# Designed miniproteins, single chains, continued (2), part 58

Each design is a single chain, and the fold is of that chain. pLDDT is the mean over its residues in the fold that is shown.

## One batch from the design tools (miniprotein)

Design m6122
Fold by ESMFold2-Fast:
Structure m6122 (fold): chain A 74 residues (1-74)
Amino acid sequence: SIDEMVEELRKRMEEAVREGREKGLSLEEIEHRIFQIALEAYLEARATLDEESVREFARRAAEVVNELLRKARE
């Protein structure tokens, strides 16, 4: 479901922030990782979902990206 895809995206991004901080990555490197995860998830959604579901996923994914970018900047 889209709900499961969005929650999996959130988990992947939260893990990327955590691991990036543990490894001493720069903020820029952590933000780049967040954008790469978002792009990969969007491309997978486009390959597997109908147009309406892709639009819903993209809207919700954008909210998750904004939340995780804010957390990364703390």
Scores: mean pLDDT 87

Design m6123
Fold by ESMFold2-Fast:
Structure m6123 (fold): chain A 75 residues (1-75)
Amino acid sequence: MLSVEQAKEALELGERYFEEGKYELAKELYEIAVETLEKLEPESPELKEALKKLAEVYEKLGKKEEAEKLRKKAE
């Protein structure tokens, strides 16, 4: 499993790809961060942020139902 530090690095790299419009790459990095944080820090603010970022990516990819599920999970 990746560490919390590696999950944070994945979030930062994912944000860069998101800003560049590379939504599929941003999705992969945010998914790695979410999976890692769910296992290591399941109630953390970092996980809530990762879930919100992943929801935004799904919305950009046209997957509105998946985005809504992720937003509910982030609350």
Scores: mean pLDDT 82

Design m6124
Fold by ESMFold2-Fast:
Structure m6124 (fold): chain A 89 residues (1-89)
Amino acid sequence: SAVAGVTVSPAEVAPGGQLTVTVTSANGATATVTLTAPAPGGYSTARVVLPDGTEVTVVAAVGPNGAIGVLAVDADGRVGAHASAAGVP
């Protein structure tokens, strides 16, 4: 995958709060994107192009335990990295 890593902050977020996601490519390029924490049953997405031309789709969704899962998906649809934040009501 063209994606090597993803990090998310803050560690805890309520639905409608802001998530800051940092994506790292296999070439070491980084980009930061902000997206809205989804409500249960929903998802949020953002598309980002890193300085090296790597295209990434970031997807955030609520898991069955209320945690917010964040996936970094490359242009080929491969999940290159994932992270999570705790959901709070």
Scores: mean pLDDT 80

Design m6125
Fold by ESMFold2-Fast:
Structure m6125 (fold): chain A 58 residues (1-58)
Amino acid sequence: EDLKKGEEYSDKAVEALKNGDAKKAKEYYFKSVKYYKKAGNDEGIDESVARVAAAAEP
């Protein structure tokens, strides 16, 4: 449950960054990290960071 929510918010953060919505991207990123921490999945946190970084515009 929490792992799936972490993935959903991570995907939403990446999508928001691609759309140029930095505010929503930051909000979804924080929610993603929160749910990954609840799930005890440090790998999910690292993946979320990598996805957001890869989608970030200059």
Scores: mean pLDDT 71

Design m6126
Fold by ESMFold2-Fast:
Structure m6126 (fold): chain A 75 residues (1-75)
Amino acid sequence: DFGERGKAIVEAAKARGLTLRQLAEQLGFGPKADYAAAIISLAAQGKTPEEIAKALGVSRSTVEEVIDKAEELLA
């Protein structure tokens, strides 16, 4: 469940005292950190990868990459 993955990332970030923007900075997105933070937030709200990709004007693979990288960092 993509929404459960998004919620898990948000809760893990909170447990570490990180905002989603700070998490995105640590993921190495730099000037795209706002996009990465938005992807995680929308996933936690229950949006599908397709809905997030359409809303932010990015590819579905970019949405999945952000979630995968966030999960890897927070493991």
Scores: mean pLDDT 81

Design m6127
Fold by ESMFold2-Fast:
Structure m6127 (fold): chain A 59 residues (1-59)
Amino acid sequence: MSEEEREELERMLELARELAKKDRATGLAAFHDVVEAARGKDEEIEREARELLEEVRKQ
């Protein structure tokens, strides 16, 4: 994966965190998008997005 692709995934993850603070349902959808975008490209970002998704689901 290129540095640019990793930066884009990091930005998507940051946006998902901000969206989750305002609306839980929108945040859950955004974290799902990050998981799908990172799948097979960045295992660390995929794992972090999955963990945050589960955390938001518990709250």
Scores: mean pLDDT 80

Design m6128
Fold by ESMFold2-Fast:
Structure m6128 (fold): chain A 56 residues (1-56)
Amino acid sequence: SEELIARAREIGRLFREGRHAEALELANEVLRSHGDDREVRSPEEAERRLTALVTA
């Protein structure tokens, strides 16, 4: 849970810094490791799905 929250925060930071490719790659890795293997392609989608994962 704490590691997941830290990863979600790092992904958000990368998006804010304009490092979108790295953020999307990390977001897809995190989601896939938790059973969501659908590709994330936008910051808004990443935020929504990571928030759902953190709060589940």
Scores: mean pLDDT 80

Design m6129
Fold by ESMFold2-Fast:
Structure m6129 (fold): chain A 87 residues (1-87)
Amino acid sequence: SKKEAEELVKKGEELLKEEKYQEAVEYYEKAIALDPSNAEAWANRGIAYLKLGKVEKANEDFSKALALDPNNERLLAYIRERAKEAA
């Protein structure tokens, strides 16, 4: 369900804050499986992939997130900031 996907996204965000990037990816994968239209799940999985050095996978997820929510200024700002830091 969409509500269950939202709860999994929140758990993934907690794991990102704890720098448990691989576990965060797993929670976002579950969220995407339940609701593939959840732009936040795609975006946050991209962030976790970027932290793991998986740049190509991160870019694919960011493209999907932006396609689902093209006016997500927060996501665009976050990608820009992280791209500067990660090179």
Scores: mean pLDDT 82

Design m6130
Fold by ESMFold2-Fast:
Structure m6130 (fold): chain A 95 residues (1-95)
Amino acid sequence: SAEEEKREEGLEYVGLASEYELKGEYEKAIEYLKKAIEIFGRETAEILFALGQAYAKGYKDYETALEYVEKALELRPDDEEIRKEYEELKKKLEE
């Protein structure tokens, strides 16, 4: 179905973003994560968290990274990994 095709396409973009992040190609990783958001029609905690990590690791843009991770934490407040990254990014901004 069209919904299943969109889900598969979005997941393919998330997979491509992950591969580019592993290669240190953070600009492409961010582009594919944003494409996945467009295909899904919404921001998921997983994609927001991945965007935050890409901005932090690729650009040392801790302000933008914190914004994305904070949105991810709002969607998944009990997620320990997201919370840990949130606290570490806050500490980076205090240095």
Scores: mean pLDDT 88

Design m6131
Fold by ESMFold2-Fast:
Structure m6131 (fold): chain A 56 residues (1-56)
Amino acid sequence: MKIELTPEELEVLREELSELVEAMKKLGFSQEEIDEKLEEIANLSPSLLEAVREKV
């Protein structure tokens, strides 16, 4: 299942998973790669997606 996050949902997700984002940056991932991984995580966790959508 592929969901497309809005830019606003993606920003909220980056804030919720800020520690993961920072860890990935330290591992040499680009912002584009990080955003793709965040979208994959949201697709695998419906509860996280709902929490993000409640904050947008």
Scores: mean pLDDT 77

Design m6132
Fold by ESMFold2-Fast:
Structure m6132 (fold): chain A 67 residues (1-67)
Amino acid sequence: ARVTVTADPAYAGEVVQVLTSHGGKLVKVEGNTMTFEVPDSGMAGLADALAAATGGKGGTFTVAPLE
């Protein structure tokens, strides 16, 4: 699956760590938006992990299925 994350730059490091821990590969960065390729098996718990990493402050994400 393709995951696009828009987050405050202060949380960019935490976002990358969460996505890579779930098997995500960084594809591109455009300003505050990072695009990752994540295996479907890596999607389990990803939303909760991202919310925890950003403390719910300015961290949002969208999932565009690549299946």
Scores: mean pLDDT 72

Design m6133
Fold by ESMFold2-Fast:
Structure m6133 (fold): chain A 59 residues (1-59)
Amino acid sequence: KIEELEKLPDTLSVDQAAEVLSELLGLDPQTVKRLLLRLFGSRTISREQLIELFRQLSA
């Protein structure tokens, strides 16, 4: 699962990040997008930030 994230580019748009995380976590893409915007407050997210968030959310 983390292997999937390691294949991503160094920086992703919120839309790209939301699609990847929603597939991996089985969550609604809009819910994930809202979460990303609240946590990072930006249009782009680094791969490392995404991996860290995924680890926290996957439990």
Scores: mean pLDDT 76

Design m6134
Fold by ESMFold2-Fast:
Structure m6134 (fold): chain A 96 residues (1-96)
Amino acid sequence: GESEKKKKLKEAEELVKQAKKTKDVKELLRIAEKLIDMAEEALKEGDPDLAIKLAEYALEVAMKAMELAENLEEILRAIGLALRAIGIIFDAELMK
């Protein structure tokens, strides 16, 4: 419902604020994954506009994690999250 959408959007905005303030790659990867999970849920609930916005936030956070990554495992995880976010955006656009 409308109230649930507003709550999820506020939660996502707080996660993005946390991501902007941190240089901890593990925290960035955690935030990106949570944003992707929220975007996938929005897509399943038939809300492509919310799914796109959440996936775009996840992509930004995953890209920051990739830039700060210090080892191959972190780089590959960040790439995987970025690709998942792009896939959600593609799927959501097809629902319009």
Scores: mean pLDDT 88

Design m6135
Fold by ESMFold2-Fast:
Structure m6135 (fold): chain A 61 residues (1-61)
Amino acid sequence: FEELKEKLVEELREKSKGKSGEEIGKIVQDMIAELSKKLDEEQLKEVTEALEKAGLESYLA
């Protein structure tokens, strides 16, 4: 699961290159919505905390 969180953070950083803050926010929200269908509440919280620590807190609300 730790490796999954690391991969998700790196994937978001890669997809966010050259994007506006609004576009990045949409990408992050879409990813969280898809993950909420696959992960339980505790796992989703860990993923969002990892994204916050990676400097994406502004896009999580």
Scores: mean pLDDT 72

Design m6136
Fold by ESMFold2-Fast:
Structure m6136 (fold): chain A 63 residues (1-63)
Amino acid sequence: SSRIQQLQQRIAELEKRLKEVLEQMKKAMEEGNYEEANKLLKEATDLTAELLRLQVELQQLQQ
């Protein structure tokens, strides 16, 4: 695949993981497991930052 296609695939993978992490965070909160919820919130924050970085890179590579 081209670099652009690889970036698009990675973005899709991270978007899927972010959705899963947010669902797990909601379940942890419902269970009163706030330590796990806080850990998942940090993971969601890190995934969001990486997504933004890759989206900016993708836009810069579009001709």
Scores: mean pLDDT 87

Design m6137
Fold by ESMFold2-Fast:
Structure m6137 (fold): chain A 62 residues (1-62)
Amino acid sequence: SDDYSLQGQRLLNQGQYQQSAQYFQQSIDLDPTNTGSYDGLGDALDRLGQTQLSQQYYQLSQ
C-alpha cells in the first residue's frame, strides 16, 4: 500500500503540488515504465507554473 504514485495523486488532489511532484519523481525513480507517474508529475509541475517542464513529462508518458 506504499504506492508512491497513489500518494502523489492524493497530494495533487489536496493542492500540495511540491510534495506531489516529489512522490511522482520517486515513483519514476523506482519504476521508469510507470507512465501514470509521468502524467502525474506533469500535472503537478503545470500547477506549479512550470509549464515547459510539464509538457516534457507529458511527452514521456506516451
Scores: mean pLDDT 84

Design m6138
Fold by ESMFold2-Fast:
Structure m6138 (fold): chain A 143 residues (1-143)
Amino acid sequence: MTFNEKKSILQRIIDSGRGLADLLRSQAAGMDAQAADLLAKAAEARKLGDTATAEMAEAGAGTAQSTATTLRNTVAQLDAASRQGEAALNGSAADVQQAALSGSQTSVTGRDTLFSAFVRQDEIDRTTAQVDRRLAAFLAAKG
């Protein structure tokens, strides 16, 4: 394998890592928005005296916030790997190889984090739907 071929492989790893980081940032922003919505619904439930619905919404918000934090931490790792990869492109063949191995491992972690976030998203969506149904039922009973 030529040095130019090794640099081409590292460039593809950098580009892939950047794309993955953008997906993780988008997912984290979505989780933050859902956490804010669930906390607002928890506050409404508490005003209505429905402690059970409030606690359910607060738990869902906590899951969304924790997931968003994990996503942001993984983005920082991907961004660091991309910067290391760019620096290595101006270095030796050994630097290129080490950056490619590091970048590939960080991309595996990033994908695992993203798929875990999709499972948490589905859980949060189900919790939100349940909270919405409980609040609607409570308001209908008061009318």
Scores: mean pLDDT 90

Design m6139
Fold by ESMFold2-Fast:
Structure m6139 (fold): chain A 81 residues (1-81)
Amino acid sequence: VDPDEVAAALAAIQLHLNDGEITDEVARLIASIKDPATRRRVAIWAAEQAVKKGQSPEEVLARFEAAGMDPEVIAAVRAAL
């Protein structure tokens, strides 16, 4: 199994277990995805889910920044929210 597929699946599972909240663990799992297109897609998807569940966009972006997410992905998430 592709490590990126595993990381994306684990992020989705952790997001579900945390009622749609992006935690430090979820942010780190997404940031560990090596393919930039997959990382961007998963980050945007997870951020949209978290904001729909009531997490603030600022908190979501701060969690991704703390996880070492690429600036380009952070900008894409900000634009999608």
Scores: mean pLDDT 80

Design m6140
Fold by ESMFold2-Fast:
Structure m6140 (fold): chain A 68 residues (1-68)
Amino acid sequence: SLDVSSYNEDVVEQLSKALSVKQPEQVRINAAEALGKIGGQQANDALKLALKGETNDGVKLALQKALA
């Protein structure tokens, strides 16, 4: 289905996986910025969850800016 709502939900799920601590720093920063641009409940929840486990200062800053 090419429904925009379903597409955004799938994109948020994939970007949430890119926030994993196993991913390179730049991938996590890019995923945080993209989730911040998408917005909404699911994206916001993914960003908050990533912040709880993140230790890299650059990624933390990107996550905080995405939530602001």
Scores: mean pLDDT 76

Design m6141
Fold by ESMFold2-Fast:
Structure m6141 (fold): chain A 72 residues (1-72)
Amino acid sequence: PLSEEELAAEVEISLLLMRASVAELAGDYEAAAEAYEEAARLLREAFPDDAEAQALAEELRRRAEELRARAE
């Protein structure tokens, strides 16, 4: 079971990932990149010892970089 702090982070990350997906589908690449970047930051801070969470954070960071390139 997760701590209350970890659970709150998981909920926020889930909402950010939903926001990112909706923005990406709408072609709003800047908004999608910002949401992925914030989700990656929370994953790194809330789950520093979780290898899967850290790997996901790196993937989300790379996706955000690609989306920012598309927005420019």
Scores: mean pLDDT 83

Design m6142
Fold by ESMFold2-Fast:
Structure m6142 (fold): chain A 81 residues (1-81)
Amino acid sequence: MEAARLALEAARVAAKESKDPTLGAAAAISAIGAAFEALNKRYEEAAVSARGAAETAKKGGAEEAARLAEEAARLAEEKAE
């Protein structure tokens, strides 16, 4: 599942690249949640979690994690219809 894979990568990058460890952890948790929801075919919930992860990653300075989370959200939205 491509959305789940991108969300897991966003979690990994957020944990590594965030300047604020609390925001990095929060973004990673949201991205892991998005991956879990996508794997369980809960695409609407996955999209919401992935967008939250992207916003938190941007606040933490993890721009690449935010980009990956935004792409995961877009793919989940396409599947949710």
Scores: mean pLDDT 82

Design m6143
Fold by ESMFold2-Fast:
Structure m6143 (fold): chain A 60 residues (1-60)
Amino acid sequence: SHMERAGLAAAGALARGEVTAEAAERSGQYAFNGDLEKALAALREGGASDATLARVEAAG
C-alpha cells in the first residue's frame, strides 16, 4: 500500500541520517491517516533528499 511505502521511505531516510526522528515520526502519523501528501511534506521539511521523495512518488 502507499502507506507501507511511505513508512519504509521514512525509515530508510532516518537510517541514512537524511531526516530527524521527529520528522520521520510525523510523516509516519500522516501516512497512517492516509495523508500521503502531508507525509511527504513532513519528510521534505525534515531534510529528505529529492531522490528519497521521488522514490516514494514513483512507488505510488
Scores: mean pLDDT 73

Design m6144
Fold by ESMFold2-Fast:
Structure m6144 (fold): chain A 87 residues (1-87)
Amino acid sequence: MKKLAIYNGANIPKSEAEEILNQVVEELEKRGIKVENEGVLTDIASAKAFTSSETVVYPIRVDQVMSEIDNLAKILETSPKLLLALY
């Protein structure tokens, strides 16, 4: 199963990061990509624990996440785990 998490490097409110993650999951499902929502990671240790050899780390600006959905879908077609690193 494909896994998706957000690393909250931008230090936005947790509720805002969770809303972004929920919107990304919904938009990916509309594109036929089923993902397991692994939540919002707030510390580097949690981000490292999520990050395996099969994890793509995708640095992205908070205001650009929704515009990049097609690129995120392409990554998840070939990779089992995606971490969105917000800045």
Scores: mean pLDDT 84

Design m6145
Fold by ESMFold2-Fast:
Structure m6145 (fold): chain A 64 residues (1-64)
Amino acid sequence: GLDIDVERAEELWKKIPEEVKEELEEELKEMREEVAKNPSLTEKLQKEYIEKVLELLKEVEKKL
């Protein structure tokens, strides 16, 4: 878990537009498929996914 600002992340997640949630779901699916093919890349792919989630949360926060 990210475990630095969980409460704020949960609040932002509830306020996230459906379009942004769909983007996050697509990124998660891509990460899962890649991990299944290349387990040695798990840490790298998880970091990339977390970075994308944080970028999207920052964009949502700016608009709110």
Scores: mean pLDDT 70

Design m6146
Fold by ESMFold2-Fast:
Structure m6146 (fold): chain A 58 residues (1-58)
Amino acid sequence: SLEEELQRTGREAVDAHRAGDLKSAADGFERVGELYRELGRPELAEPVYEMAERLRKM
């Protein structure tokens, strides 16, 4: 389900960020944002997209 993918992808993104893998973290947070939008929660997608974009610029 989209909710299961969100849970898994979110955990992977957080783990990547903690490991200092900024590229994988940014990719993961971007996917989390897409999943939030697909679930009808755009208000939760925006801050996640901003985080992904910030990580890509570092």
Scores: mean pLDDT 85

Design m6147
Fold by ESMFold2-Fast:
Structure m6147 (fold): chain A 66 residues (1-66)
Amino acid sequence: NEAAKQAVIDHARRFAAELERKLKAQGLDVKVEVRITDTEVTITVTVEGKTFTTVTDLDAAAAELS
């Protein structure tokens, strides 16, 4: 379901932007990047030189929304 996959992508982008805004508001040096492929959404957060990566499977996430 293309609509469900697009909803997951849109949600991930909004989440990343909000997370970066909130962490910057706390005075933290932060960089949040979102990478989108046909199968996955990857969110990479770098805070104080430490990097954290979360990978979400688009098919699995879209199925949960359906």
Scores: mean pLDDT 80

Design m6148
Fold by ESMFold2-Fast:
Structure m6148 (fold): chain A 67 residues (1-67)
Amino acid sequence: LSEEQRREAAGALADILVAIGRLLLSKGDIEGAIEAYRRAIELAREAGDEEAVRRAEEELRRAEELK
């Protein structure tokens, strides 16, 4: 994969992980959701998508408050 393609893939995976985190929260799996959001933040940073990072960080903060 080119660097451009890797960044695009990382951004798409970050979005998927945020969706997975939300699904896990709806099932009461708070720890799983936190892990998914942390992975989403890492991938959003690799993609250079600052808004995706901010969104994932906000989701992580909310999930951590549920512990």
Scores: mean pLDDT 83

Design m6149
Fold by ESMFold2-Fast:
Structure m6149 (fold): chain A 66 residues (1-66)
Amino acid sequence: MQYRLTLVGDVVKSIGIVLRLIGDPNVEVERIGENEYLVTFHGSEAEAQAIVEELRARPEVEVREL
């Protein structure tokens, strides 16, 4: 599944989120803009959904399904 991640607000808080995603071997992260990333999940749909719901709860990022 693919998602667009947009960083909003505090850059220091936002970078920690991106670094966690890059560290996951089942997640591919591609920078598509200054504050925009394409995130591809290669693991289970349930694991991807859990991560996306956690990201949607954070005020520092916006997540959109593609």
Scores: mean pLDDT 79

Design m6150
Fold by ESMFold2-Fast:
Structure m6150 (fold): chain A 79 residues (1-79)
Amino acid sequence: AEEVKKALAEAVALGREAAAQLTPEQLAALENSPLTKEADELAKKAGEALREGKEKEAAELMRKALELLREAIERVLAA
């Protein structure tokens, strides 16, 4: 049951790190990244799964969303 909470905590930490490192232009590039859009779709599916009581599925979807967001941030920082 703690997997979703752990993933959410990782998302908050990642967001804070990104905000500290990214310029306004890099933030705009992140928002328009295909990886960020895919991560957003997975996060929405995770929320739906959680509402249905499918905690393990929600945690897995959230983990995938975090991986995509992390990749998007890395690409923006490398550009």
Scores: mean pLDDT 78

Design m6151
Fold by ESMFold2-Fast:
Structure m6151 (fold): chain A 102 residues (1-102)
Amino acid sequence: DLMAQIEAEAERRAAALLEEIVAVRPDLSEEQRERIYSLLRSGYLAILTLEAQGAPQSVIDAAQEGLERLVEALKAGRLTSEEIEDYLLEEVEREQQELLLR
């Protein structure tokens, strides 16, 4: 099942990237780590799904660069703990609104 393979790969990549972030940011709470993991997993799911659907390489590259910038900001502490929480809450609310409306 291609979808199961995509999900497994997204989970693997998200877990590895979270470990890298936590190594630099050990101050992150367990709740923040879980939210970051969910965000990273969703990001990789989107990228891998785009690849599987034959999306243009420019679109895939842009998505990957976006995720890389977020990770670099998290590692560099450019996003404060409060900013991370606000960002994650806004993303969750946006996803909930999308699910409720369509």
Scores: mean pLDDT 73

Design m6152
Fold by ESMFold2-Fast:
Structure m6152 (fold): chain A 72 residues (1-72)
Amino acid sequence: GDADAREAIRLAEEAKRLAEEGRLEEAVKLLNQADRLGTRAVIEGALEEAREAGRVMQEARKILEKQGVNPY
């Protein structure tokens, strides 16, 4: 639900920050956690917050790709 979506946003923002700092392994781990929670939020119907989490996750993935990491 909404709690999972909010936690997914928080983890995605932290993953983005870690990716910008070059902490790539840590960023990938948090991104995977955010993805699992975001998927649960979509299934539970928290669509607006899940969309926001997805947007931040996409930003983190782009940073990882620029640093030579495949984020998928």
Scores: mean pLDDT 80

Design m6153
Fold by ESMFold2-Fast:
Structure m6153 (fold): chain A 71 residues (1-71)
Amino acid sequence: MTDAQIDAIARQIVAARPDMSIATAKQIVIGAINMLRQGASTSQVARRISRLTGLSRRTARAIANQIRALL
């Protein structure tokens, strides 16, 4: 996954959570990438994104699936 792709997903998180910095959103995306590379399921990654961002399970799952598709 490229830095530009990480930035694009991080901006999606910030668009839904304007109170979150782009730097924090990028760290969440990088953490999700590392979890997927370590064999975590998209459901586990979605749960963590939801917990860290406050986004709905549906939105977090969409983001997790998008990250997986780019790996």
Scores: mean pLDDT 87

Design m6154
Fold by ESMFold2-Fast:
Structure m6154 (fold): chain A 47 residues (1-47)
Amino acid sequence: SDLARQLRDLAQRNLDLLKKNGASSTEITMMENLKKALDEELRRLES
């Protein structure tokens, strides 16, 4: 869905900002896990 793609893009932007701003490894890992879940959902919808 368009929503899943938008959320994935937002998660990527937030991940990039967290890494740039020196966020904790826990916060980075949580955002990476969210992005991975959204990537898996998008792959399911597009296949």
Scores: mean pLDDT 80

Design m6155
Fold by ESMFold2-Fast:
Structure m6155 (fold): chain A 79 residues (1-79)
Amino acid sequence: SVLDEVRKILEKALADPRLSPEAKRILQRVYELIKEGKPIEEVIQEAVRLMNEAGLSDEERDLLRQTLAEIRALFEKAK
């Protein structure tokens, strides 16, 4: 299922020691919104808002953008 693939992507990202607790909380929020059935565009918009509010490094922002892009691609393929 799409949720199983999303979980796999998130588990890999959450295991990455380069991500701070704040970056990991953003990914956890993304997963909860997806489980609630929010449209993917709303999920991405909320994630970007949280990233902009958090004091993240450039490396963390790049890693989160990569993770979000992988998740978006899964939902685009499911249309």
Scores: mean pLDDT 84

Design m6156
Fold by ESMFold2-Fast:
Structure m6156 (fold): chain A 99 residues (1-99)
Amino acid sequence: MAKSAETVEEAEKAIKEALERTEKVVKEIEENLSRHTPEVEKALEQYRKSLAILEVHVLAMGESSKVSVSSSGEITIEASGAPELIELFNKKIEEILNS
């Protein structure tokens, strides 16, 4: 359906904008640090991933979704709507976790 395709495209754009905001926040934190060590870089990367995942979850919740966290820390998004939208959010979370 045309509406489903439009919804997925809008969600993808919103996710991209949210991830761009996450990158800006992380960069500002990094620029405000007087010195960097490997431990600090690792901590910033973990913070970036956590913030990006949170942003995607906030968007998913806005789409009448349910978010669940497994005992292993894996995050699953269930949405009452188009399967394509659920797949998009899950794919983006997987990409964030693997980046």
Scores: mean pLDDT 66

Design m6157
Fold by ESMFold2-Fast:
Structure m6157 (fold): chain A 72 residues (1-72)
Amino acid sequence: MSPEEILARAVDAMEAGGHISPEEAERIRALVAAGDITGALALMAEAVARSGSPEGAAILLEALRAIAAAGA
């Protein structure tokens, strides 16, 4: 999967689980659509840090591992 596809799935999972707000999810999706993977990751990390959600952190970490595996 592309990094954009991995991040899109991670955003969907985080929003569905209530780990990020719909507004945060919309902003992250806009960055992913623009190809700004670094910006999307930064916003996801900020949202996870703000929420303090272990489940949200786990989703983000799995997305990061998948991107690293695909991008090497």
Scores: mean pLDDT 82

Design m6158
Fold by ESMFold2-Fast:
Structure m6158 (fold): chain A 84 residues (1-84)
Amino acid sequence: MKYFEEGVKLLGEGKYEEAVEYFKKAIEEDPEFAKAYFYLGVALLKLGKYDEAIEAFEKALELDPEFEEAKKGIERAKGLKETD
């Protein structure tokens, strides 16, 4: 959990690239941690990495099919990809 907590803190501070690295470490420790994939998607979205963000949100939704924020993340990333 320490990597995930640090990732969330870094994301809140606008340190998106560092947050991505910490969420990847959290996923390495627990590959079924849906929230880590979700926040990885959020950080990637902030970096303009829309395809990678969609993949992360889709993985979060695969692990937790009722994860409404991951569904919204996919829709948002697809919308941003179409306009950029």
Scores: mean pLDDT 85

Design m6159
Fold by ESMFold2-Fast:
Structure m6159 (fold): chain A 68 residues (1-68)
Amino acid sequence: EEEEIEKEYERILKTIDEDAVRMRQELPKVLPPELAEPFAEDVTEAFRLIADAIYKLSLERLKKKEEE
């Protein structure tokens, strides 16, 4: 059922991208620009790394079940 994992991964990536745009719009209202942009970049990168790790682990788990 790799298709479901792929769909979830794509959904998460789209959500991260949308949230990144929103963060770039909202953070400058409460943080100086020097902090707002790097913070948005770092948070966005962290979420993408987490999403990628979950995706890879989910695929590995699925493959192990299929081999049984």
Scores: mean pLDDT 77

